# Designs tried in a protein design run: designed miniproteins, single chains, continued (2). Part 52

Each design is a single chain, and the fold is of that chain. pLDDT is the mean over its residues in the fold that is shown.

## One batch from the design tools (miniprotein)

Design m5904
Fold by ESMFold2-Fast:
Structure m5904 (fold): chain A 66 residues (1-66)
Amino acid sequence: MVRIEASGLDPQGAQQLAAAAKQIPGAKVTVEDGRTVTVEGPLSASSATGLALIAIGEGGEVKVTF
């Protein structure tokens, strides 16, 4: 189980991250206030890294919990 929390996103960045995360089977995606995206699920290292890079690229602050 991996949890990724990205905060400080603009609304477009939050939508892009949420859309990418929704492509991952078994991932639970939560969007709060249009700026915070939380992804939880059986993420592979590659998927978790990809999501974190998207969040950083969108100007977000990222916390990953294994």
Scores: mean pLDDT 80

Design m5905
Fold by ESMFold2-Fast:
Structure m5905 (fold): chain A 89 residues (1-89)
Amino acid sequence: MREKAIEAFDKAIQALKEGNEEEAVRYLKEGLDLFAEYARQLPDPSERARVAASAVLLAIGLAMESKNEEYRDEILKAARDALRRVDAA
C-alpha cells in the first residue's frame, strides 16, 4: 500500500507539471486514501498520526502549487477527510 500511495502522489505531481489539474486532484485523492489505509494498519497510534500528517503536508504543498482555487480547496478537503479516516480505525 505504501508504494502504491507514493506512485499515486508521483502521478499527481506529474499531472500538475503538465497543467492537468483534474488528473492531479484525482491522483492526489487516490494517494491520500491509500496512505490513510496504510496508516490504519500501523499498530502504533503515534506512527499512524505521523504517516497521516506527512501525507497531509504533501497535499498542502501540492495545493500551494495550484493556481486554481477550486482545486486547492478539493485537495485540502481530501487531506482533511483522509485524517478523519485514519481516526475512524
Scores: mean pLDDT 73

Design m5906
Fold by ESMFold2-Fast:
Formats: C-alpha cells, sequence, structure tokens
Structure m5906 (fold): chain A 65 residues (1-65)
C-alpha cells in the first residue's frame, strides 16, 4: 500500500542519516584521544543501537508489501 511505502521511505531516510552520523564519528575517532574518545565511543554505541531498531522496523514493514 501507499502508506506502507511512505513509512518505508521515511525509515530508509532515517537509517541512511544514522549511517552517515556513525561514519562521521568513526572519522573523528581516528584522531580523538582521552575524554573526547570516550564521548565519541558512547555516541557511536547509541547510534548503532538506534540503527538496529530501525532495521528491525524496516524488515517488518517490508513483509507487509
Amino acid sequence: SKEIREKLLKLIGEILALIGEIFDIERELETAEGERLRELEERKRELERRLEELKKEMKELEKEL
């Protein structure tokens, strides 16, 4: 349905945005030290957790197509 397709496109957009943020953090991690390194690692873990949640939601919606 159109509604499921629109929800999928929104989810894909959110997933791509999170992947981009994770890659930006990974770049910063290459030069980060001390407290900044710890903060970036914590931020990355939270984003990776959110990414996995969105991927699960996407798989459920794909089954309804």
Scores: mean pLDDT 84

Design m5907
Fold by ESMFold2-Fast:
Structure m5907 (fold): chain A 58 residues (1-58)
Amino acid sequence: SHMNQEILRLIGEILRAIGDELDVELDKSLSQAEKDRLIAQYQKALAQKMAELKQLDT
């Protein structure tokens, strides 16, 4: 169904966002302050995507 395709798309986006956060955490060129800022930004984006996924379930 369309719902199942949207769920799979959002799961893919969530997994990519987690990968992006991990890449930031492992980046030796970034200061801790820069990492904290970027991680917070990615976590906010991830929370929005998870909320969208939750809305499709309700």
Scores: mean pLDDT 79

Design m5908
Fold by ESMFold2-Fast:
Structure m5908 (fold): chain A 55 residues (1-55)
Amino acid sequence: MSGRELLERAEELFRQGDLEGAGLYAAGAVAVGSREGDEETVRRAIELGKRIAAA
């Protein structure tokens, strides 16, 4: 999966209230997005991670 696909799954899980699943996919989106050079996906995944931590 691409970093973008991992981020989209993380956002879906967060909307469903699955904070654990959302956190795992958000971390994956940072790792894969960083390797791909997808700075936008990395930025959005970090922001989602902050929202998960605050929930």
Scores: mean pLDDT 86

Design m5909
Fold by ESMFold2-Fast:
Structure m5909 (fold): chain A 72 residues (1-72)
Amino acid sequence: SMEETLKQLEEEAKELLEKARKGEYSDEELREAAERARGLAEKARAAGLERIAELLERTAEELEKIIEERKK
């Protein structure tokens, strides 16, 4: 169901961001994850899945912020 999909994505996003914040991923892995999240968000938005799109966009933005913090 859509609700189960959203719950799974929320858990995956939370785990990914926690590990990213702790430095468990490379910059390349984080960039790839952010790109995938943005692509999925665009597809979700086109399908009318606004809550999923918002979650994926926020996840991508937070991953991109982690990468930028590492550069500076």
Scores: mean pLDDT 83

Design m5910
Fold by ESMFold2-Fast:
Structure m5910 (fold): chain A 59 residues (1-59)
Amino acid sequence: MEVAVAVKDVHTDAPGFLSFKKGDKLEVLERTEDGWAKVRSLETGEEGWVGEDYLEIVE
């Protein structure tokens, strides 16, 4: 399982994108060539897309 930690708070109402808080652990499900990642929050179980700049990969 690839795990990332959020480096910033993100709040969004956009469908398909994930809201999270700095320090939240996120499972990386998919990465794109253009700097986007599909992640699942280990805090809430919600899935969505996020920019890779908001993630620190740890595992």
Scores: mean pLDDT 79

Design m5911
Fold by ESMFold2-Fast:
Formats: C-alpha cells, structure tokens, sequence
Structure m5911 (fold): chain A 96 residues (1-96)
C-alpha cells in the first residue's frame, strides 16, 4: 500500500534525525509516520511514539516524553525504548 511505504519512509527519516539530535525534524517526520501508519501497522506506530518520547526528552519536555512513552507501551507493552524513555523522563522530572 502506498500509505504504508510513505509511513515507513517517514519513520526511517524520523529515527535518523533523532540519532543525530535533530529533534525538531524527528518530531515532524515521526508525527507524519504515525498519521500514515496508524490504521496499518500498530507496532510501527509504537516505535514512532517511543521515538517521539525520546525527541521530547531531548528537548527537555518531560511531560510530553512521558505521554508518548505511555502511549507506545499501551500499543506494545514490550517496547524497550518506550520503557527507557519513561524511566529517564520520570527521573529527570523528579530531579527538577
């Protein structure tokens, strides 16, 4: 499906942007990936949500990092990246 390929491309671009600390580009690409994949690939949506949480954690928005990590875990409770984001965001918020 065309939408599935577009969603996978946006997910890959978002993850690459995240890996180099380009959080603004990561957020934009990951939000687009979620829109395209939401009805087609829930596991890929969970990956994108966990990555959004990591991007917001990088920006210091701990409340959004927690929100997106929890959403990822609702879809995929075994998502290790979402668990790490949730732990780090809660620790950072408690230390403030």
Amino acid sequence: MERLFEGEVHLALGLMALSVGDYETAIKQLEEAIKLLEELDPKAVAVALAALGEAYLGLGDYDKAIEYAEKALEIDPENEEAKKVLEKAKEAKAAA
Scores: mean pLDDT 86

Design m5912
Fold by ESMFold2-Fast:
Structure m5912 (fold): chain A 73 residues (1-73)
Amino acid sequence: TRDKVKQLAVKAVSALQKGDLESGRKYTKEALLTAGVPEEEAEKIAEQAVKAAEAGDYTKASQIVTDGVGRAL
């Protein structure tokens, strides 16, 4: 459901902002898969979000997560 996707996206963004890259990747991928994004594309988007967070660009990391799930819904 859309609510589950939104909840997972919020958890993903929160984890990425806290530097929990493992949980951030996991929740981003789960949100995208729940929204119907294919696994290969979900992995690529999750990796891009993690790389943005690693660079300290939390705004970009959040945008990657929210754009990815928003386009799928």
Scores: mean pLDDT 82

Design m5913
Fold by ESMFold2-Fast:
Structure m5913 (fold): chain A 82 residues (1-82)
Amino acid sequence: SSLLKEREKRLQETREKYKKEVEELLKKRKEELEKLKKELEEKLKEGKITEEEAKKELNRKELELGVEEGMRLIKISVSSLG
């Protein structure tokens, strides 16, 4: 049946698009966290920030990115299935 093959192709295309969008989101999150870690490490070495303050800033950024990631994953999911 040509219909089954066409549906399978469309589902595969939708899955690949969704996978790519999720991978880009995770890559962005990783890059932003690594950048912040580097900045905080440099500030710690310069005595501009305490270890406790550095941990608070990392936790804040992780929460911020987690909320943004969750919102974006919902949007990607809805867009890919709707």
Scores: mean pLDDT 76

Design m5914
Fold by ESMFold2-Fast:
Structure m5914 (fold): chain A 80 residues (1-80)
Amino acid sequence: MEEAERLLEEAERLAETDIEKATQLYIGAVQLYVEAGEYEKAAEVLRRLAEDLRRAGRTELAEEAEKAAEILRKKAEEAA
C-alpha cells in the first residue's frame, strides 16, 4: 500500500508540530488499509495516532482512537 505508507510517513513527520494535520493523514492511511482488508495494519496506525494524540494532550481523541484500534484488531482476529 504505497499511498498508505506515504500518508504514514507524512503523519509521523507532522505529529509533533501539527497534530490536527497528522490526525487527518493517519485516518486516511487507516481508511486505505481497511479498504485493502489489512485490519491489523489499520489497528497499528490507530494505536500510533492514539499515542501522538496523548502526547499532544488530546486525551479524549486518543481514547477514541484506541477504541477504534480494538475494533479493527478484533476484526483482524475474525478474518484470520
Scores: mean pLDDT 83

Design m5915
Fold by ESMFold2-Fast:
Structure m5915 (fold): chain A 66 residues (1-66)
Amino acid sequence: SSELQEQLSKVDAEAGEELRRRVEEIRRQARENGWSDEELQAQIFKAAKEVQKRRDERIAEVKEKA
């Protein structure tokens, strides 16, 4: 349904925004603490994985309630 599609789009938008904010924070922390590019990339990868897991859980919840 269009309502389900709207809810899924909102979950995607919220996950994207959360990842953007987390990446900005990680980049700031990397600059302040002198992290290597490898450490920075590892932290961004971990954040992306965590956000993706939350997104998948929210999508499953939305679909189950539909």
Scores: mean pLDDT 85

Design m5916
Fold by ESMFold2-Fast:
Structure m5916 (fold): chain A 63 residues (1-63)
Amino acid sequence: MEEKIEEIAEKYGLSEEEKEELRRLFEETKEGFLSLGLPEELAEAFALTVVEVDAKALAKKKE
């Protein structure tokens, strides 16, 4: 999943600091879904969706 976060950050032209924030967001969001009893695969998929949405929003704000 690290490679997917790197791909998202690269796609939206994010800095190293912003990539680090996306990694934290992914882990926090995944842990949240796991705590709700979701299977790991679904928790990861949902967390990646959240990361992509935030990355896109961050890129738009910088433009």
Scores: mean pLDDT 80

Design m5917
Fold by ESMFold2-Fast:
Structure m5917 (fold): chain A 61 residues (1-61)
Amino acid sequence: AADEALKAGNYDEAIKLYEEEIQRHPERAAELYGRLASAYWHKGEVEKANELARKADELAA
């Protein structure tokens, strides 16, 4: 699962799986964008991570 890939350090796989999960369950988008932000942070893509974290916050409001 996506969380397992994230914990294993397989960030590209985690990103792919979270994107698929958002498509499948858009009602979980706020949670899943937060997970995507974490994956991008671990990859060192700070700008992308900040964009996704902001999107997660907007969806959770």
Scores: mean pLDDT 80

Design m5918
Fold by ESMFold2-Fast:
Structure m5918 (fold): chain A 65 residues (1-65)
Amino acid sequence: DIDVKINEEASQRAAERLRDAVQAASARARTQPSEEARLDTLTPTHQRVNALANEEIARLEKERA
């Protein structure tokens, strides 16, 4: 029961963090007036979002081990 709860909470947290990161990236892109400026903003942000997702996945895997 506790194990199921921990896994559910961890999965929800990972999903929330990813969703929030995507939302932040989208909001940041909207402040850029040009396509080029938008791309410059999004590329590093996409890399950061992927890094956050990978960190959360690695954390969940370690907790399961």
Scores: mean pLDDT 65

Design m5919
Fold by ESMFold2-Fast:
Structure m5919 (fold): chain A 60 residues (1-60)
Amino acid sequence: GPPPSFDGLETLPSDMAVLLLKQEIELNPNNALAWSQLGKALEAQGREDEAAEAYQRAAL
């Protein structure tokens, strides 16, 4: 099998981004830029359904 990797440590920045962006959206739910950035952060985590929802919110 492949050697062990520390890729799991690289998910930490996307978790922090998601938390910060959710806080921004709570303050300004019409901030399309925050929804777009949240979608990118969720997509980086492999959370495609949640990323798609955030992108749809950014388009509204």
Scores: mean pLDDT 71

Design m5920
Fold by ESMFold2-Fast:
Structure m5920 (fold): chain A 85 residues (1-85)
Amino acid sequence: FKEIESAADAKRDAAAAQASKSTPEEAAYLTAKANYDALKLKAEAAGKLVGKEKFDELSKEAKSALQDKNMAEARFTMEQQRRRS
């Protein structure tokens, strides 16, 4: 399980590093999306390798991360509309 957590965290960090060359709104969206994707992977792995308690915990965090991703996506879309009308 730790390997899956590390791999998910590494993907999130790599996405944040790539986003550093983007606009702040794009960076926020890419980071939030990567965090949501990482939590989804961790939740699925926890259900298989750890148990339902850890799955439920991470699934709840993934739902919060999805909300954050949707908010960041909206901000990024608005920024793009302002920049490239």
Scores: mean pLDDT 76

Design m5921
Fold by ESMFold2-Fast:
Structure m5921 (fold): chain A 74 residues (1-74)
Amino acid sequence: MVVRTVRIKVASEAEREAAIAAAEATVARLNAVPGFDLRLEFSYDAKTGELTVTLTADAAEPAADAAAAAIAAA
């Protein structure tokens, strides 16, 4: 099991929703590849405006790394 964490500062609810949608779209695209089983968890801290995206992979560290990099770049 491999875990990657991406932290995103969001200034509004719309930015948070866009970040979540982008992360979900990235993982759905990668999960279309046979053998990829990526899972997303989201945590939002209203005091800091920080969205934490936690990505878990059972099979391959490179898959988790690629997904985390794509989410961070979005």
Scores: mean pLDDT 76

Design m5922
Fold by ESMFold2-Fast:
Structure m5922 (fold): chain A 73 residues (1-73)
Amino acid sequence: SKEEKEKALKEMEKEVEKLIEEIEKKYSKKVVEEVKKVYESILSLPDEVRLTLSTEEILEILKEVAKEEEEKE
């Protein structure tokens, strides 16, 4: 339902914000900016595609992005 989608989106945003705060404490500004850019790209996906991703999958993607960017520095 629309209400379930809204609840899922809010929970996702809360978990992502928490993860970004943790990344900001451990990683460089460059890593943080790349993680934010990837998250923005995910949010810009069509609903049909975006809704196939769970909150847990999105958090895993963002964690992998942070690790890969740190390894490139």
Scores: mean pLDDT 77

Design m5923
Fold by ESMFold2-Fast:
Structure m5923 (fold): chain A 96 residues (1-96)
Amino acid sequence: SLKEAEELLRRAEELLEEAEKLIEEGKEAEKKGDLEKAKKLYEEAIKLAEEAKRLAMEALRVTPEEDRELILRAIGLQLRAIGLIFEARLNLEKLE
């Protein structure tokens, strides 16, 4: 269903935008020496990016095979989520 896929992709995109913002806020907190705040922000960003990945995977599942643009968008959001999870995990590991 196109409408369902589009709604899932919209929600995934919003979560990825929030996750990116949290990673930037985490980097800023780290620069200021607030390692506890940075850790919490990176952990929250990972949770949001993982949820976005789940929604993008679900969107792909409900997208008709003929809707190439929506399929590519769903795959793109999944890859973006994986990238953000990787970045946040690396930044978090650096604090340990």
Scores: mean pLDDT 90

Design m5924
Fold by ESMFold2-Fast:
Structure m5924 (fold): chain A 73 residues (1-73)
Amino acid sequence: MKEKADELIEKARELLRNGQYEEAVKYFEEALKLDPENPEIYSLLALAYTQLKDFEKSNEYMKKAAELINKKK
């Protein structure tokens, strides 16, 4: 459900603010299972991976976010 995905996103954003990037990724991945077409989750995953210095995964998630945004046009 959308509300459950929103709760997971809020928790993950809090973890990002606290520098807990690996835990934030886990919560964003759970949110993706509930809302797989949400470009915001992909953008936030890209941000988390940038902080983890995993630029390969960051670029992959950034690309997926852009694809979903273009699909909405």
Scores: mean pLDDT 81

Design m5925
Fold by ESMFold2-Fast:
Structure m5925 (fold): chain A 56 residues (1-56)
Amino acid sequence: DEAARRAAEEGRRGDPNRAATILMEAGASPEDASRAAQEAYRGGDALEAARRALES
């Protein structure tokens, strides 16, 4: 949950690489982490995307 919130915030700030790294450190696959980071960067539901990546 904390990792998802931190990743969503970094993605929204325009740092998708940092967002993806946070999710991967929390156990997400690189593919799921990158997908969630892109969703945050494009202005989607960043927190929901990050949570989904960690559920994979």
Scores: mean pLDDT 78

Design m5926
Fold by ESMFold2-Fast:
Structure m5926 (fold): chain A 65 residues (1-65)
Amino acid sequence: MVSKIAAMALMAIGEVFEGKLVSVEVKDGKVIVKYRSDDPESKEAVEELKRHAEELGVELEAEEL
């Protein structure tokens, strides 16, 4: 069974493969995503991931490059 953190990380990895995020890392029980702030699609992907993280009760941190 996939943990909530692993499910969140897999969703974020999908966005990396779609070119909307740069990287995904799991640290101290939270999911960290890096994205380019000058891309509107990347910003939308981050906001959608934050919504899913809130629903799952997973801490998500977004860093812009």
Scores: mean pLDDT 80

Design m5927
Fold by ESMFold2-Fast:
Parts: C-alpha cells; sequence; structure tokens
Structure m5927 (fold): chain A 80 residues (1-80)
C-alpha cells in the first residue's frame, strides 16, 4: 500500500539512507498522489541529499495538498 511504502521510506530516512528513502516516498506518491505527508517527507530526504530545488517543489506540493501543513511551510522557508 501507499502507507507501507511511506513507512519503509521513513525507515530508510531514519537510518540515513536518503536515496532509498526518496525511492520509497516516490512509490507511495505513485499509489496516492494526494499523500501530503509523503510529499513533505520526500522534500526532507531530497534536502538531505542537497537536491534543494527538488525539495522546494516537494514542499510546495505538500502545501498545495494541505495549506495548513505547518512543518512543510517551515521547511520550505529554510530552503528557499
Amino acid sequence: SAEDYFEAGKGFYESGAYGSAVVYYEKAIELDPKYAEAWYNLGLALAELGRLDEAIEAYKKALELDPKYEEAKKNLAKVS
């Protein structure tokens, strides 16, 4: 499920395997494109990899899906 891929991505992120985290968050989004938290976590993993332009776009997508997503708003401000 999208949630299973999301949880796998979180596991990779927590272990510092940011590239694997990106892959699994992208799989979660492929199954559920409206998964705001998966878009936000994708942004976090991309930022850790120094892929800042892609992180900005992921945070913007999370905010487009959930305009009250305070964590996405805060992290977007840090990288933009």
Scores: mean pLDDT 90

Design m5928
Fold by ESMFold2-Fast:
Structure m5928 (fold): chain A 100 residues (1-100)
Amino acid sequence: MEEKIEKLNEEIAKQPSPEKFIELGKVYYEMGEYELALKNYKQALAIDPNNAEAWNNLGKVYYEMGKYDEAIEYYEKALALDPNNEEARKNLEKAKEKKA
């Protein structure tokens, strides 16, 4: 994990892109480092605010933090940008169940 983080940080320093920030955010998410995951997904959205994957991944972090209202909002943004995103649809259903 640390070696992958170092490589991604080097790649981002040379050429920042939404995809690289999303990949780094995913690594932090898998480590349970939710604040660092959020930071990286927000950086991806600062470059490309229409990135459906980044919105879905923001929702996933808020879901793990127990913030289901925010998770729902971000999953809905992902689906508005990409209606065929099956993961975002399933994640939205799960988040809504937590509020039922």
Scores: mean pLDDT 88

Design m5929
Fold by ESMFold2-Fast:
Structure m5929 (fold): chain A 60 residues (1-60)
Amino acid sequence: GGILVEAIEDYKAKKPEEIDIKKGERLLVEEVVDEDYLLVKSLTTGKKGLVPKRYLKEIK
């Protein structure tokens, strides 16, 4: 279950609730928090936290 997304570029966490991601990293969307942020779990690192939507692309 959940939507599979991929990081389109690197992102460094700016707040404690956010996680670092690297370009090409795959993540599972657990919740759509607002228009700007997704709650995701990294399939690579196992980390869970917020990432800005603009850094992610849905895998179809």
Scores: mean pLDDT 85

Design m5930
Fold by ESMFold2-Fast:
Structure m5930 (fold): chain A 59 residues (1-59)
Amino acid sequence: MITEEDKEEIRKWLKENFGLSDEQAEKEADELVKDLERNGKNIPLYKTLPEKLQKKIEE
C-alpha cells in the first residue's frame, strides 16, 4: 500500500525527473498514486519509478 511518505518520495522523483514545481509535483504525485493503486505495474511510468516504490507495488 502506498503511504503518505511514499507520496513524498514520488513528489521528489517528479521534481528531479520532470523539473516540476512543488505545486505541480504535488498534483502529479496525487494522480500517479491513484494510477498505481488502480493499475499497479501496468502504468507507462512504472519502470521509471524509484526502485523502493516499485518493490512496494510488487509486494
Scores: mean pLDDT 71

Design m5931
Fold by ESMFold2-Fast:
Structure m5931 (fold): chain A 92 residues (1-92)
Amino acid sequence: AEELIEKIGEDDVLSLATYIILKKEEENLSIKEALDEEKEALLKAMPNSTPEQKKLNDENLKALDIAEENLEELEKLVKEHEERLREAERNR
């Protein structure tokens, strides 16, 4: 997971893991399908974006590509985050 965190940043990785967990639970999507859905959403937003927003969306698309290239590490992060959420609920 360190390589993915190093390339994207910890906060962005955790946000992505949370998004994937929600898509898995609500829509029964695989991790790859969740990534593909987010990429599609960003691409659909591009034609209506300012040049500044387009640059930010391009960087976000690159981060999603890095996540897809490191799918095994992302899967581990998603599982670790799911376990942390379960432990937090259990310890309440």
Scores: mean pLDDT 74

Design m5932
Fold by ESMFold2-Fast:
Structure m5932 (fold): chain A 56 residues (1-56)
Amino acid sequence: SVLERMTKALAEAFKGKSDISDEVAKKLMNEALRLAVEGKSVEEIVEELKKRIEEE
């Protein structure tokens, strides 16, 4: 499913941040879902969320 592919892609992209809090992980997942509904690809979603995390 799209959700599973996205979850795996996010987990792989943030492999070095396995210590990320549950709160932040949930927020990232919610934003990824929003972007997916807007029609963005998994790759674009991962890249956008990476930028957001680096800015925060």
Scores: mean pLDDT 70

Design m5933
Fold by ESMFold2-Fast:
Structure m5933 (fold): chain A 80 residues (1-80)
Amino acid sequence: MKELEERINELVEEAAEAVHAGDAEKFEKLGKEIAELVEELARKAREEGDLELARQLEEARRRWEELREKVLEEIKKKKE
């Protein structure tokens, strides 16, 4: 579980750098990978019986998807 958290943190840092660089394609790719890893982390939390953590991670994944869409639209608007 902690190893997945570390990977997610690394990808989030790379995604932030992609946003700063205005690289929408890289941000979209990293965003998808982050969402997949958060979903895997939620599944593992549920398997371990930590239903509260699993629910928090599922909520975080949904909020990340919303944030990702907004950030992509902002980058896209700047390049229009």
Scores: mean pLDDT 77

Design m5934
Fold by ESMFold2-Fast:
Structure m5934 (fold): chain A 92 residues (1-92)
Amino acid sequence: MEELLKQREESVKLFRDTVKEALDKAMERIEKEEPTPEEYLAFVLLASLARAMGELTPEQIELAERYAEKAREHLSPAERALVDDFLADIRR
C-alpha cells in the first residue's frame, strides 16, 4: 500500500510539473513568435487543466483570456462554446 501511494504521489507531481512546464514553454514561445490558432487553443486547454490543479498565476489567467479571444476567430461555433467553458473554469 505505501509503495503504491508513493508511486501515485510521484505520478501526480510529475503530471503537475509537466503541465506547469508546458505552460511556461508556451508563454516563452508566445513572447518570441506570434502563436498559431492551434497554439492559442492549446494554451487555453493547458490553463484550464492547471486551474483545476490550483497552479495558475494571474498573468497566465490574463494571457489565457486574450488567447481564447484570438482563437475564436479560427474556431467553429461548437469549438467556441468549448473555449467559453474552459474560460469559465479558469475564472473560478
Scores: mean pLDDT 71

Design m5935
Fold by ESMFold2-Fast:
Structure m5935 (fold): chain A 113 residues (1-113)
Amino acid sequence: KKEELREKAIDLLQKAVEHLKNGDYEKAIQYAEEAAKLARESGDKELVANAYILMAQAYLKLGDYEKARKYAEEAIKVMEELGLSNPQAYELLAKIYEKLGDTEKAEEYKKKS
């Protein structure tokens, strides 16, 4: 049952990636949100973090910098709890803080990437 949820979450995340690449940012978010939900139910925290990164990327493209920040920070928190390093997530958060006008935070996260 958990294996089926994880498999569905992976499939939905792949669809979210495809929509992100095609510029369908709203669909990318919808698929990534469902993927995150199923990943949480399956207990796959790394997959949850990956879905949050994709949501952050899509919100950044849509100009919703506050939601982009929220999801990027949640993804980094999950990855840090797992002892995982993700330089691309820190780079993404630095770009988001630049868009928000927070130069100090942007520079801080650039140093972590």
Scores: mean pLDDT 88

Design m5936
Fold by ESMFold2-Fast:
Structure m5936 (fold): chain A 90 residues (1-90)
Amino acid sequence: TVTVTKTITSSDGKLTVEATASAAPSAKTSVAKTTLIVKDGQTSSITVSTGEATVEVDVKVVSGTKDAIVTATATLTNGVLTLDVELTEI
């Protein structure tokens, strides 16, 4: 299993989020995107995936409470797993 973890913090330091992507090494291409919505201290998420390999993306709040939308996109291509994380403040 290949794992990539990224931590992102809001510009004012009031919210820290961790995204972790994991996959079995595979020659197949797959993309998984998880969107985490943080609103009034509550969280909801949705994951959309495409491709032939299984890629898991977990996004969680590590600390803080601030309204934000976090998107984590994991791409598996020929055994290489990459993770991009974007935090949009509301």
Scores: mean pLDDT 79

Design m5937
Fold by ESMFold2-Fast:
Structure m5937 (fold): chain A 71 residues (1-71)
Amino acid sequence: MKEAEEHIERAADLIFERPGLDPAARAQAMVEAREHLRKAAEILGIPTSEVAQRAYDLAREREAEARRKAA
């Protein structure tokens, strides 16, 4: 469980930082995020789409927090 959570959090971090990266770094971040999502899905026994949704939700939460700090 903890290992799967770590993969989801790492994928969320990569997704959250992706807009701030150059195009090449962004592409690599996508590949790494996808790998973490697949590993988390395998550990949890759920579809990768569900894990991806969790990671994107976490990334949006971090984006909202960053916007709040900027205000």
Scores: mean pLDDT 76

Design m5938
Fold by ESMFold2-Fast:
Structure m5938 (fold): chain A 68 residues (1-68)
Amino acid sequence: DDYEKGLELAGEGRYREAAEAFERAIEKDPNNYKAWYYLGLVYHVMGKVEEAEKAFAKAKELNPNFKE
């Protein structure tokens, strides 16, 4: 599972590889709001602010319960 692989890689501090895994998860399921959210977190940690903001925006659009 590319999403689970992304979480493991992010936990190891392997942010570039984590981003690639989350991107694959999104390619297979573009409605996976969790993959978008964690991609945003990984980009944020890497200092990629614009990419992080875009990923977070997509996660919010896909997850109606995110706004609680």
Scores: mean pLDDT 82

Design m5939
Fold by ESMFold2-Fast:
Structure m5939 (fold): chain A 81 residues (1-81)
Amino acid sequence: MSDAEKEIVKLLEEAKKASKNPSLRKLIDDLIEAVKKGKVSWEEVASAAEFLAEYARLAGDEKTAEKLEEVKRIAEEQVKK
């Protein structure tokens, strides 16, 4: 994995640990696996992180949303390369 992929996986694991919502945790886990397997583009990671951050905010998981917004930021920087 690249350094950016490692950082994203770390942030997704932290986002998952911060959430008490089982559905949100499952969706984050699915994204972690997709990143680890190289099955998603940086554009897809950014879009998924944005969607999950909004879901986290609606669920009241502010810390999870903050971590997912950081994942989106890193993924968007990789797209601009």
Scores: mean pLDDT 84

Design m5940
Fold by ESMFold2-Fast:
Structure m5940 (fold): chain A 68 residues (1-68)
Amino acid sequence: LEEAKKLAEEAIKALEEGDLEKAKEYLRRAFEVTKDVAFRVGLHEAIKLVFTDPEKAKETVKAALKYL
């Protein structure tokens, strides 16, 4: 859980820096290492939004982290 949380926080930083490829990779890694089903759902939704709506992706990751 701590590993997934740190990866998700790094994804938020990458989104804020405009590095969408790095953000997607961090979210994908967080998805692979987490065992929390609700967090996985949030991360999967954020991954879909990275290139189409990066601001929405960032808010989705923040919401998922809030419910951990």
Scores: mean pLDDT 81

Design m5941
Fold by ESMFold2-Fast:
Formats: sequence, structure tokens, C-alpha cells
Structure m5941 (fold): chain A 59 residues (1-59)
Amino acid sequence: AYTQEQIAAYLREKYNTAPDKQVQVLGDSYLSLSSVEGRNYHFITREQLEKIKKEMDAA
């Protein structure tokens, strides 16, 4: 299984996140892409998280 840090690293690379953006993990079911200001959260559901893990397996 992937760690939250591995998933965050994959998403940063996939979306080419700038230093003023960050990937945050919010509990067991939520992963977000956000600005440093924290106002532009993009929440990822558990189902989307499992899809991301499958994408990482295919890469």
C-alpha cells in the first residue's frame, strides 16, 4: 500500500505544483491540493484516492 507522502509526491509531480502550492493530507479519507493560503482546497474522496493508487501502480 502507498503512504500518504508517496501519494502526495505523485500528485505534486503529476500536477507540477509550484512551491506556493502544497498537497495536504486531511485525515484518512481526504487529500487536498491547496495554496499556501489554504483557501483553494481541492478535496479528494476515498474513491478518488483508490483511483490515484491504481494510477501509481500502472506507472
Scores: mean pLDDT 56

